# Designed miniproteins, single chains, continued (5): the designs that were tried, part 61

Each design is a single chain, and the fold is of that chain. pLDDT is the mean over its residues in the fold that is shown.

## One batch from the design tools (miniprotein)

Design m18103
Fold by ESMFold2-Fast:
Structure m18103 (fold): chain A 69 residues (1-69)
Amino acid sequence: GAAAGQAGIDLGTRGRELGERAGNEVAAGMGEQGIRLGQLGLDTGDAAAGQRGYGAGSAGVEMGENALR
């Protein structure tokens, strides 16, 4: 639902920032996907899109944090 879409945007934004800071384009790209899919879920009410955004954003954060180690 809306919570998953918003979480996708929030986590995607963080993942993108971490990926850009680390110079890791894959992490930044995952963060961007989290933002796009989270926004799609909010705009359309598509819970599956929101959940995919949440997953992509979470992956972007994890990859970005790992790249900064």
Scores: mean pLDDT 82

Design m18104
Fold by ESMFold2-Fast:
Structure m18104 (fold): chain A 63 residues (1-63)
Amino acid sequence: RVPALQKAADEAEREGLRLGLTPEEASRIANRAFVEGMDQGLSPEEILRRGVEEARRLAEKRR
């Protein structure tokens, strides 16, 4: 379970970097998605979706 959740969080971090976020921002978003996933029992797919959505939101806000 945990390895799959971590892989999803890592994927979200890579997508954040691809969208132009700093390593610190991408890491924070991924870590938050992972922690929420652990707390709420989310699927890897949901963790990835939430992380990517947050990364896109932040990138869009900055332009």
Scores: mean pLDDT 78

Design m18105
Fold by ESMFold2-Fast:
Structure m18105 (fold): chain A 59 residues (1-59)
Amino acid sequence: RFRLSDEQLRELARLLGIPVSTLRKLQRRNGGKLSPSALSRLTGLPPSLVSALLRGLAG
C-alpha cells in the first residue's frame, strides 16, 4: 500500500483518467493509503500495472 501526497494523487488521476476526489476518498477509506487491488477494481486495469504506477509516483 502507498501513501500519496495531493500532488501525486492529481498526477495519478491524470494517468488513470479518474477524478482526484475519487482517489482522495479511496485513500482515506484505506487508512490514508492506496492499494493496487482497490485501484484495479476501480479502473479495470491489472493490479500489476497499477502497482507499477504507484511505485513510480511514490519513489
Scores: mean pLDDT 76

Design m18106
Fold by ESMFold2-Fast:
Structure m18106 (fold): chain A 95 residues (1-95)
Amino acid sequence: SIESINELIALKLRAIGLIIEARLLIERAKEGKGTQEDIERAERIIEEAREIIRRAEEMLRQGLISREDAEKVIRLAEEAIRLAREAIELIKKSL
């Protein structure tokens, strides 16, 4: 349905936004500008990405999206989690 397609697009764009934000946190950490607030932001990125994964899995279970579409969104969200974890580790080393 058009509603499921629109929700899938929104989940994909949100996951891409989380990847971009996590990469910016990594760059801040590399410049020695990482803060405790940046760690808290990275932890929020992980939680939001997990929410995207849960919703994509639910949409797949309900037959609202294809396996291929679900896997693409899940991979983007998993990438955001990996990058956010990298940001946390880099910031902790500079504190």
Scores: mean pLDDT 91

Design m18107
Fold by ESMFold2-Fast:
Structure m18107 (fold): chain A 75 residues (1-75)
Amino acid sequence: SILDRLRAALEAAGFSPEVQALVLDAVEAALAAGETDPGAIAQRVLERLRAAGVPEAEALRAAQIVHAIFLEAAR
């Protein structure tokens, strides 16, 4: 599944289990809300990570991975 690909990518990039869980939660919430645009899903992830106090550089890297995975899946 796309979520399995995302989890593998986050783990390979060295994100902590806590940050991985926040990203996956934000993605699942976006999909449950009917969001299909890769950029909008990535933006929701970025906002969730910022709200959780994740450092900006780390939050941006996670959002970039989400964007790339969903962009590929949308094609």
Scores: mean pLDDT 87

Design m18108
Fold by ESMFold2-Fast:
Structure m18108 (fold): chain A 112 residues (1-112)
Amino acid sequence: SSEERVKKAKEIGKKLVEAAANRDLEEAKKYAKEALKLARESAEKGDKEAVKTVMDGALEAGDVALKNGDKELVKITAELVKEIARLMLEHFPEELSYAIGAILRAIGLELD
């Protein structure tokens, strides 16, 4: 169900943010892969809310990585944001402005 996908997205997002806060590169890679898998499954099922919830977690983790000066984690989270944005553009064309905004935020993270 959508409620279960949103709940899982929030749990994965919290784990990704925690990995970024702890500078745990291996955990960040693990949860980024799980986040992308869930975002893809959710997009294929038309679950826009779950995809947006995964995006929120990825952006928050990117902000934490940037604050910590962890360039490797910034790159992982920025790449995740861009991939989720591509899924949004493919499956939810009405969300063009949201997806472009997320891509610009990811580019901004990589420039700092």
Scores: mean pLDDT 88

Design m18109
Fold by ESMFold2-Fast:
Structure m18109 (fold): chain A 80 residues (1-80)
Amino acid sequence: GPTVDQRADALIKRIDDIVANADTYSPEELAAAHDELLVEADEVLAQLSDPEKQKRIIEAIVRLQQEMNRKHGEPETVIE
C-alpha cells in the first residue's frame, strides 16, 4: 500500500480539495467529511516523523474546521 508519507500528501490534497469545494457540500456532509478526515489524520500523524508534514496536516484540518464553522455560522459572525 502507500507509504505514510504518500498517505500524508494524499490526506492534505483531499482536505484542500474539500475546502476548495466547501460550497458544494451541505453542512451535514462537510461535518461527516471532517469527522472521517480527523480519524485518518490521527492515524497518519501517529506514524509520521516529518514535522513539516505534521504541521501541513494540522493547518489543513484547521482550514476545514473554519469552512465548517462558516457553513454553520459558528464561530464566525454572519456579516456578508
Scores: mean pLDDT 78

Design m18110
Fold by ESMFold2-Fast:
Parts: sequence; C-alpha cells; structure tokens
Structure m18110 (fold): chain A 63 residues (1-63)
Amino acid sequence: SEEEIFELALRLAGLKGRELARERGLTPLSIEVELIDKKYVKVTAVTEEAVLEITYKIEELLE
C-alpha cells in the first residue's frame, strides 16, 4: 500500500542519515524523519557538535 511504501522510505532515510553522520565522525543523539509532499524524506540528525539535514527522494530510496 502507499502507507507501507512511505513507512519503508522513512525507515530507509533514517538509516542513511544515521550512516552519513557516522561517516562524518559524528554520533547522532536523535534522528528525526519527515515526509515532504509525498516525494521526499527530510532527515534531521542531531549530534553534540552539529545538526545535519539531508533530503532524500523516495524514488531513489526504493531503488
């Protein structure tokens, strides 16, 4: 269903955002995910040193 697709996209985006923070040597304290216009997922990774905002296309997350 459309809901299951969005739930999967949110999960995948969160995992990618967490991995990106770790790749940059940062430990995320929280990961927030937000669906935008049913086309994008915005990930906000909060660390002690920085806040990272990453936007992923749902189409690219599901390939």
Scores: mean pLDDT 86

Design m18111
Fold by ESMFold2-Fast:
Structure m18111 (fold): chain A 118 residues (1-118)
Amino acid sequence: MYKELMRKSSVLLTSAGILRASAEIHRDMGDEELAREDAEKAAELAIKAAELTIKASEIAYKEGRPIQDIIEDLKGTKRVLEAVKRTAEKLGVKPEVIERVEEAIKKLEEKIKKLEKS
């Protein structure tokens, strides 16, 4: 289950990255509506990826996987969400979506801090 959750999270993070790049291209082309739509879709995928990474981290911890590897997976997901949040803020994505990305980042940070104390 852990490996499957991380595979699904990786696919979602890759898709979020592609949509974030698409948003920046649409912005540069002057299509602000498509840019915002792509940025919002990137945010939704990144939020789902964070949920899967957190679930995977809990399973990996119980299965005795090296704590440092779990921390690196959480940090990797967090970096993608931070990039997605910056693009969403710049392109004027709805505050409610940005707040959900920030909550997901905070949950990832809380998991990282708990593992670093272990």
Scores: mean pLDDT 90

Design m18112
Fold by ESMFold2-Fast:
Structure m18112 (fold): chain A 75 residues (1-75)
Amino acid sequence: SLYLEGEVEIGLAKLYLGLKMYELAEKKLEEAEKIAKELEEKGDTESASKLYKELGILYEEMGKYEKAEEYYKKS
């Protein structure tokens, strides 16, 4: 499932954030964003919305508030 691939990238981002590996975490969040956009393009707006919400939460945890707000608006 494409959504499951997105959740795996989110899970890896959470792991890297816990380890304070912010550059690696952001790379995984960028991969999750690509998956969310592909889901949206395919009409799976519910799955895309769920990934965008998780992206917003994780960018907020990194202190990237403008980026977080962009994703919350897409969820």
Scores: mean pLDDT 88

Design m18113
Fold by ESMFold2-Fast:
Structure m18113 (fold): chain A 104 residues (1-104)
Amino acid sequence: SSELGLELLREVAEILSKTPGLEAELEGDTLRITAEDTAAGRAIAQAVAEILSKVPGLEVKVEGNTFIVTQKADSAELLTEENVKKALEEIREAIEELKKLFGL
């Protein structure tokens, strides 16, 4: 796994761990995002998962209220500092807007 991919997953885990209704756990190069069974939790987790699914070199799997994010073994070189920064900005913006929408 690339260091840029691990850094992105660590930053996302930290952001989500500070977000009400969400839990994030990083195990190796796998990020598990679990949302509370609420409209707000599901919406935030889904928005974050969608942004991460668009990052080259990442794969997202959905299992109920849990999103599993892994690095694609054959695509580590597609992860760039620019892609990481863009994803983090989009995630922060989406969380802020959804928090406002749901009164969090």
Scores: mean pLDDT 81

Design m18114
Fold by ESMFold2-Fast:
Structure m18114 (fold): chain A 80 residues (1-80)
Amino acid sequence: GDADDEKLEEVQRLSQEAEEAIRKKDFEKAEELLKKLEELAETLTGDLKEYAQEVIEELKSLMERVKEAEELKKELEELK
């Protein structure tokens, strides 16, 4: 329905903003956006809720990988 289309667009917008924040290493902003996505996902049902939950998990995984890569880079620079 039209309401589901609007909510899908909001999930996509928030996910794009969160991904950009993660890439910029603005983890505070990324965590705020993830919280908004989680709050939005709680209002969703069916396939749209499942999609939003998958997006949230992917973004959390991306953020952890970026944090781990930054720690590794720091360790490698200290060895050079």
Scores: mean pLDDT 83

Design m18115
Fold by ESMFold2-Fast:
Structure m18115 (fold): chain A 84 residues (1-84)
Amino acid sequence: SAAKERAYRQGLFQGGVLAVTRGVEAARREAEEALRAAEREYEAGKLSEEELEQARAAVEGALEGARLAEETGLSVEELHELVL
């Protein structure tokens, strides 16, 4: 669970930063593409179930980070404080 929590927090920061710097739609698209890539690698036997769960946590974090950036106008500095 610690690994999933870490993946979520990293996703939250990365998604928030991407949304602030490149726009919320770009951040959501990158997160969705990352999820599809992880699911394809899992189906191909290249990713473990645990690694897939971590990828899903990171994507969930990224989508939430993008949402927070969109709704609150948080700066990169404030997003950094939120995930640390």
Scores: mean pLDDT 81

Design m18116
Fold by ESMFold2-Fast:
Structure m18116 (fold): chain A 58 residues (1-58)
Amino acid sequence: GPVSREELERAAKEIEEKYGLKAEAEGDTLTVTGPSGAVYTGRTDREVREAVVRAISD
């Protein structure tokens, strides 16, 4: 289902602290920037997890 703003903000903080990647929560969307500068986005729990995996694998 859709992730709450609070969960997206927590996920963004955890991504930055754990992986050193840029992550931002805006509205209902999480944006993660990978080491190459590629941008990955997610709105659902699954999409957010996939965005993180793609960013750290970049």
Scores: mean pLDDT 77

Design m18117
Fold by ESMFold2-Fast:
Structure m18117 (fold): chain A 55 residues (1-55)
Amino acid sequence: MPSLEELRKIIEEFRERFGAEATIALLDMILNDPSASEEIKEEARRMREEILKEM
């Protein structure tokens, strides 16, 4: 798993390239990944909420 900083960078780059809807799908995959730490899932949940506010 990437660090929180790496996760944020990856998701921001993904959003810029593929758009908000595709990024939400990626975040949903992270949230449903049993290998993801709770810290990673909490950050993914936070980022998902921020994207939804901008849609």
Scores: mean pLDDT 78

Design m18118
Fold by ESMFold2-Fast:
Structure m18118 (fold): chain A 96 residues (1-96)
Amino acid sequence: PSRGIQWSPVQQGVQNFIDKQGLTRDDIYQIMTRITALYNQAVNLGVADTAAAPMSAQQAEDLMQGIVNNTIDVSSQSIQDLRDIINALHTYLMMQ
């Protein structure tokens, strides 16, 4: 693996999804609104704080797809996974 310029796997997956789908900044803001709502719902439901394993780039792409399709089961998520996607989206917007 290359050092220095590599994004985290989650950031890589989020970037890959955005590029493949041709998402606009407005689309990204809508996704951020949706995942923030899911994050707040997960916190209110007492969902686990940590995932069993770190999220892969493919898992990040799959979670982004689920957000867009409104197919996310919040009870099957961790607070950490949702927060990592939110942070990756913020990082993407700051780099653009």
Scores: mean pLDDT 77

Design m18119
Fold by ESMFold2-Fast:
Structure m18119 (fold): chain A 87 residues (1-87)
Amino acid sequence: VELAREAIEAAEEAVEAAKAGDIEKAIGNLLRIIGLLEELKEKYPDNEKALKAVELALEAARAALEGKFEEARELLEEARKLVEEAE
C-alpha cells in the first residue's frame, strides 16, 4: 500500500503545481505516478484496491494538467478511500 500512498502524494503535488502554472513539475509528478503503477503491477499484481488507487491518482494528475481541478479532487478522494480499504 506504500506505493499507492506515494502515488496519491505525487498526484497532490501535480495538482498544486498545475494550479500554480508549473507544468514541468506537474508532468514530473505524472511520470512518477506512472513509474509507481508499473512497480506495483510487478510486485503486487493481485492488490486490486492499491492498483485502482494508483490508476485514480494518475487520472487526477491528468485532469489537473487539463485544468479540471474539481475532477482531480474527486478522483484523489476516491483513491484515498481505496488505500484505506487496501490496508
Scores: mean pLDDT 81

Design m18120
Fold by ESMFold2-Fast:
Structure m18120 (fold): chain A 86 residues (1-86)
Amino acid sequence: DPEAAARYEDAAARLIETARELYEKAKELEEKGTEEDIKQAEQLKLQAEAALFQARYLVEQARALVPEPTPRQRALAAEIEALERE
């Protein structure tokens, strides 16, 4: 079901974008270097990791709904791997 796969892909893309934003904010806080900023950065990184875990699950669900991986599914998986490497 390509339509159902597209819905999972859209949800995964939103979570990847959320994770990217959270990692960017965490990096800015780490650069400030205060104790409070470092603690906040740690929390944002945990939220980003949770978002990437959910995005990976959604990409796997989308993959199960099509006979061959779509270019979008491959791109989303690559983005998740890149962000997990930080």
Scores: mean pLDDT 87

Design m18121
Fold by ESMFold2-Fast:
Structure m18121 (fold): chain A 87 residues (1-87)
Amino acid sequence: MLGSGMATIYGQAMTSQALRVDLNLKVTDEQIVDSIAYIARMMLSMTMEDAREIAQEAIDKARKLLEEGHSAEEIIEKAIEEALKMS
C-alpha cells in the first residue's frame, strides 16, 4: 500500500533539491516540502504531515549526497532509481 505515492513524493523531493542547487534557485526547504505536501494531499490523498515527513527525509538524503561530492545529475539519477525501487 502507498508504494507508488511514497515513491512519487520521495523522487520529486530529491529531484527538487538537486535542481535547486543546479539551477541556483532561491527556494527554501520549507517551500519545497510544503509544495510537494500540498500536491500529495490533493493528488494522492495523503495527509500533509506524512507527505512532509517523506519529502524532508528525501531532501536531507539529497543534501548529504551533494555534501559528499555527488553532482545534481547523479542525485536525479538516484532519485529515479529509488522511486522505481519503491514502486
Scores: mean pLDDT 74

Design m18122
Fold by ESMFold2-Fast:
Structure m18122 (fold): chain A 87 residues (1-87)
Amino acid sequence: SMEDLNALLKKLEALSKEMIEAIENNDIEKFKELLDELKELVKNSTLPESDKRFAAGLTLHELIDYAKEKNNEEAKKLAEEILEEIK
């Protein structure tokens, strides 16, 4: 449902805030932990796979763009790897 999708998006938004902070601080170990949390959050969702891919993709693309802006090549590559796994 759209309500369930919005609930997933809100959880991903909260997680992305912590991930953005990890990118800013160049805390790659924390960023990896948060990516694993993102993967588990998406995996455990009962939404259709298309909705899961949409929600996760939206978050991961924002993180990739932010890592590019901050010249954090390692965070960018890690987020791109998860994006390919989810597709």
Scores: mean pLDDT 86

Design m18123
Fold by ESMFold2-Fast:
Structure m18123 (fold): chain A 61 residues (1-61)
Amino acid sequence: VDVTQLSDEQKEELINFMVESGKLSRAEAERLIERNEQGKLSQEEADLLSELMEEKRKSLE
């Protein structure tokens, strides 16, 4: 789950998934992606992002 290599389309899909999951608001999801791109994520934020990416992968079957 290498989020730094995500395309703009994949980032939008991930943001939508996060919002639909009820775990993050759209603003929070967008900030999480932005902070990841800037290399400013805390370990907890990085773990949350990795978990959400894995959940999204599983939801696609």
Scores: mean pLDDT 73

Design m18124
Fold by ESMFold2-Fast:
Structure m18124 (fold): chain A 89 residues (1-89)
Amino acid sequence: MQEEIEKKLEEFGKEFEEEYREKVEQLEKNEDFLGLGELAEEMARKARELGLPEEVILRLEGLAEMAKVVDDPEKGRALAAEQYAKRKA
C-alpha cells in the first residue's frame, strides 16, 4: 500500500515537472535567473501542497537557491555557506 502511494506520487511528480519544464527552458534561454528562482519556489510550494516525494521538493528548492546565487554572487555565496552549515549541523 505505501509503495503504491509512492509510485503514484512519483508519476504525479513527473507530470508536474513536465508541465513547468517549458517555462523553465524559456527562462533559461533568456537568462532570466530571477524568474527561474521565482518559478522554482512556486513549483516547490505546489509540490509540498500535493505531497510529492521529498526528492522532488528538494530538487526544486535547490534550483531556486542556485538561481539566486547566479543573480547575486555575493549574496549567493552567503546563502550557500548558510545552507551548507545547516546541512552539516
Scores: mean pLDDT 65

Design m18125
Fold by ESMFold2-Fast:
Structure m18125 (fold): chain A 69 residues (1-69)
Amino acid sequence: MHEEIQAIRDEAIAAVKAGEDPETVVQRLAPRIRELLRRHFPDPEWADRLAELYIQSLREEAERVAAEV
């Protein structure tokens, strides 16, 4: 799971550095994060909450990277 989240994060940052809009990148990758967390956690409430925290963190990082490029 951690390695898979890291891979999604790396993909998002690479896309933003390549000139893609951060919000568009996050919207594209959000379903993959939600699906990944649901596969790893038997409690869907915890899985969904954790996925939203990861998505929010990814959005904040993508926006910071876009501001620097």
Scores: mean pLDDT 82

Design m18126
Fold by ESMFold2-Fast:
Structure m18126 (fold): chain A 65 residues (1-65)
Amino acid sequence: AAKEVGMKIAAVAAGIEVGEPVKVTVKDDKITVTFTVSDPEALARARRLGAELERTYGVEVRVLG
């Protein structure tokens, strides 16, 4: 769907902002975006961008560090 394509583009952009690649997993009808970070500043950015993705697209967001 168009919303799914927009979400994937936004997730890639968020990964660039964080400086770490993001993993997008689709299982059944559920989309999960995973950030893997080890820097506290990147962790804060990932949490902020992840919250925006969850609010806008209703996806599950995981931040690992």
Scores: mean pLDDT 73

Design m18127
Fold by ESMFold2-Fast:
Structure m18127 (fold): chain A 55 residues (1-55)
Amino acid sequence: SELEKAKERAEKILNDPNATGEQKARASMALTALDSPDPELQRLALEEIEKIEKE
């Protein structure tokens, strides 16, 4: 599912040795937000993951 793919993307950031501590903290918060039943929080989490991936 798209949600599972988003969680995998966040996990990749958390396990990336080249990611900064700040990027990992943001990815961790996004991963938590993806577990929320709130679709707006899930959307914001996806946007944050995509933003980190573009850095």
Scores: mean pLDDT 82

Design m18128
Fold by ESMFold2-Fast:
Structure m18128 (fold): chain A 118 residues (1-118)
Amino acid sequence: AAAATALNNQGIDLLNQQEYDAAIACYNQAIALNPANATAYNNLGIAYLQQKQYDNAIANFNKAVALGSGLTKAIALNNLGIAYANQGKTASAIACYKAALALNPAFGAAATNLAAVQ
C-alpha cells in the first residue's frame, strides 16, 4: 500500500539521520499496515543492529528472510549474517552469507563479509 511505502521511506530518512527510535516507530507502523512487508522488517532489523540490539535485529531479519524472495531475501540474509557475526556466532554468520550468495552470486557485500569471517 502507498501509505506503508511512505512510512517505510520516512523510516529510511530517519535511519540515515541516526534517529533510530523514530525510524523504528515508522517501520512498526508500516508493518501494521502491511504485515508481509519484508523490506520494512529488514529495515527495522538494521535500526536495531545500529543500536547493538542484536537479538531484536536477528528476529526482524529472520522475518524479512521468511517473507522475502530474490534480492530482498539475499539482502536480509547478508544483514542476518552481520548480526550473528557481531554476536560472535561465526558459523551462523557464514551460513547466512553463503545463502545470500546462493541467491545472488554477484552480491559483493556478502562475498566481502564471508571472506572477513573465514
Scores: mean pLDDT 88

Design m18129
Fold by ESMFold2-Fast:
Structure m18129 (fold): chain A 93 residues (1-93)
Amino acid sequence: LVKQMEELKGEIEKATRSRNAEGLEEASRRARQLADEADKQGLYEAASLTYQASHRAEMAAEALRSGNYDVAEEWAERAVESLEKAKKLIQES
């Protein structure tokens, strides 16, 4: 999970910089899959934060598609922050 969350963080940052809405949509789907896995392992708080990251990545993608680049960057930063918090909780478990 931790390694996959680190990889996902990098994918969100890269997609945002390249204005790749499809990349952010894919990152949102992967975040949901990681959240489901964390939930299955009983890591409920980390799962909740990772579901938050999924939603935030989706919002970033919508902002890119509407040409709202500043708003997309804000949503992407919040998605990355949620993944970092989820990762820290798993590492402290």
Scores: mean pLDDT 87

Design m18130
Fold by ESMFold2-Fast:
Structure m18130 (fold): chain A 92 residues (1-92)
Amino acid sequence: MSAAEQIEAALRETLAEEAKVARALRAELEATADRVRLRAEIETVEDGKLVKARVELEYVATPTSVEARYRARVEIEGEEPLEVEREATIPL
């Protein structure tokens, strides 16, 4: 397994947990109408090369939905940077 594949798998697991949080927030949106932004950075070493991943998660309340967005950037020493972006709409 490549480092990029391992990082993507870890990000997918984290996003599944975040979706659970978004569902909980959905019940409170009539009271709060809030925006939540989370940022995480991870570092690992593979074959003596530094691998850095930055993940940004944003949840925005609208009158009818919660808009979820994540963006991940993976930087591997000596390689081209990788970017992944996903969006989802969770209806109220």
Scores: mean pLDDT 63

Design m18131
Fold by ESMFold2-Fast:
Structure m18131 (fold): chain A 95 residues (1-95)
Amino acid sequence: MDRIDALLLEAAQAGALVTAVVARSRGKTAVILVILDDPEVVAAAEALVERLRAAGASHIEVIVMSEEELAALNEEDKERLEEEARRIARELEEE
């Protein structure tokens, strides 16, 4: 497990994020975080973003969702986020 994956696992165990997707392309890493629309969760996510950046994440996107939106989130939504992360990682590789 690399440093980015370890940070995401720690944040998930602390309840600081609901879902995270990571895509890598030739040394570029794109991360998408899905978090609850809660001030404490948002503050924890801001701290996590800085730590992920320090760990070598090339791109970090944060999606804020209500409790209702999070309850409706399914495997197809996660697959779409994973596809988006892969596209971002490939775009970063081209720069």
Scores: mean pLDDT 78

Design m18132
Fold by ESMFold2-Fast:
Structure m18132 (fold): chain A 94 residues (1-94)
Amino acid sequence: SLSDIVKELKKVKPSDKAVADAKAFEKKHGALVKLAGLEDVLPYLIQLIEEKKYDKLESIAKQSKGVMYVVGTYLGYNPEYKDASDYFEKAFPE
């Protein structure tokens, strides 16, 4: 389940950079993050992007529209992650 995946993500401490990047994103898009219920999860999702674990991100996004929209929005505002953006565009062509 999505809850089991979230529990597994929380077993690994996110990097200080991922935490800082999550806080910066929430200042601009906090309403979207809150609506998706991802306030406590966003640093772990950014960590997966930084580690290039795109298969795991795709699996999570397929189980949660909230994750799909938040990750998609994050990648749209962070062009340095073009490889991740290209991967998600192929995985979610609509």
Scores: mean pLDDT 79

Design m18133
Fold by ESMFold2-Fast:
Formats: structure tokens, sequence, C-alpha cells
Structure m18133 (fold): chain A 99 residues (1-99)
């Protein structure tokens, strides 16, 4: 829901840059240590999050995110897809926090 996304953004606003960097490192390490089933679940969660955040930025951002997911889902393995989705999530969070 929109309230859930707003709560997430508020939590991230209250985080220090150091805490965000550490969270990013932990996420990357978690991906490296996850099996294929865990990666597939992470990709589903990340896809839902990037679509929701993109919708909040507007129809152009939503179209760009949908095109990106469609392209990379067709061409990348699950772990590479996780990295692309994570990068997109970080980009969208930064845009929403700074705009």
Amino acid sequence: SMEEVEALLEELRNSTPEQRREANKRFQQDILNSDNEEIEKKNEELEAQVLTLSEMLGPKALEETKALIEKYRATLDNRSLTNVLWTRLQTLIIKLLNK
C-alpha cells in the first residue's frame, strides 16, 4: 500500500549514510550466500518494490522500470537480475528522498 511505502521512505530518511552503506554491503553478501529459491523470492519482492516506487515518481518512471524489468528478465540469470533490481531500487529511493 501507499502507507507502507511512505513508512519505508520515512525509515530510510532517518538512516545515516553509514547505516545505508552497511545495509547495501549486507544485501550484496546475502545475495552471494543465497540459493536459487531464495534469489527468486528476493527478485519477486524487489520487482514489487521498484514498481511501487516508480509509480510514485510518475508514469514515465513506471514505464521505464517496466521496460527495464522485461528486458533483463528475458536476458539475465536470476542473480544478475537481483543486482539490476537492487540498483534500480537504490536509484528510485534516492530520487524520492531528494525530490
Scores: mean pLDDT 77

Design m18134
Fold by ESMFold2-Fast:
Structure m18134 (fold): chain A 102 residues (1-102)
Amino acid sequence: MSLAETRRMLILVESTLSSLIMRATVHVRYAPDERPKIPQSVIDLFREILKKAPEELKPTLEKVVQTLETLRNGDYSAQEALDLLLEASDLVDAALAAVVAK
């Protein structure tokens, strides 16, 4: 896989996480007792990306998938969901920065 392909893949993951973070932020502000829903389609997309990812990025992407599955299946507040999504986003941002530095 080329650096350009890897970068495009990480940007797709980052953009998708940003959308989920925005939804969680809205829930924290306007419906704090409601849990933001993680769509199964997002988890399925990230699993497909994980299968195609370079070995060096698989640990980061696997942790992101695990976070999304945990949020989908668990019982977390809107704030807890936001915090976990932000942590996952930070991991993807660090991976993207490392790919750019190569």
Scores: mean pLDDT 81

Design m18135
Fold by ESMFold2-Fast:
Structure m18135 (fold): chain A 68 residues (1-68)
Amino acid sequence: SMEEQDELQRMKEWFEGQIKQNADDPERKAMYQEILDVITDGLKNNTPLGETYERVNAIFDRYAERLA
């Protein structure tokens, strides 16, 4: 829906900002870039918001130990 696309667009802009703010932290930057790629693909392919959230959460889980 338009509302789901709007939410994904806001998330995209937020994570783009995180990449810029964490330019000197390669692990955090890599995590945010992977998340941004998933969100960008979701926007392009009209992927359901819930499926996009599951993929984003999987990325957070993979990086949890390294960023703790």
Scores: mean pLDDT 83

Design m18136
Fold by ESMFold2-Fast:
Structure m18136 (fold): chain A 68 residues (1-68)
Amino acid sequence: SLAEEARKKAEELGLPEPIVEAIADLIEEGYSPKKIGEGMLESLPDSDLDEETKKKVKELAEWLISLK
């Protein structure tokens, strides 16, 4: 499933489990990967995440936006 693919991508990037689960839950709720990725990029500057984690989140968001 797309949720499983997103979990694997996030795990490969080394993202924390709460972030992995939140994204998978949004996909299971029926949000489009593109909308999830766009929302992540928009909210990223205001997040309390460290810079290394922000880079990983950006990479995941860009991957989600690239999906059909």
Scores: mean pLDDT 80

Design m18137
Fold by ESMFold2-Fast:
Structure m18137 (fold): chain A 55 residues (1-55)
Amino acid sequence: SMEEVVDELVAEAGDDVAALMERAAEVAKTLSREERRQFGRILGPRFEALLARRR
């Protein structure tokens, strides 16, 4: 599902927020219009959580 795609991207990028965003942009290019919107909505909160966890 879309949540699993986002989770795998976050896991692979680790604490590298820039790498996450670059990979997310590549994935978005393969998605439909509606899937891109959903992807962005799921990624946003995950991105915020990742920033909160890093030190």
Scores: mean pLDDT 75

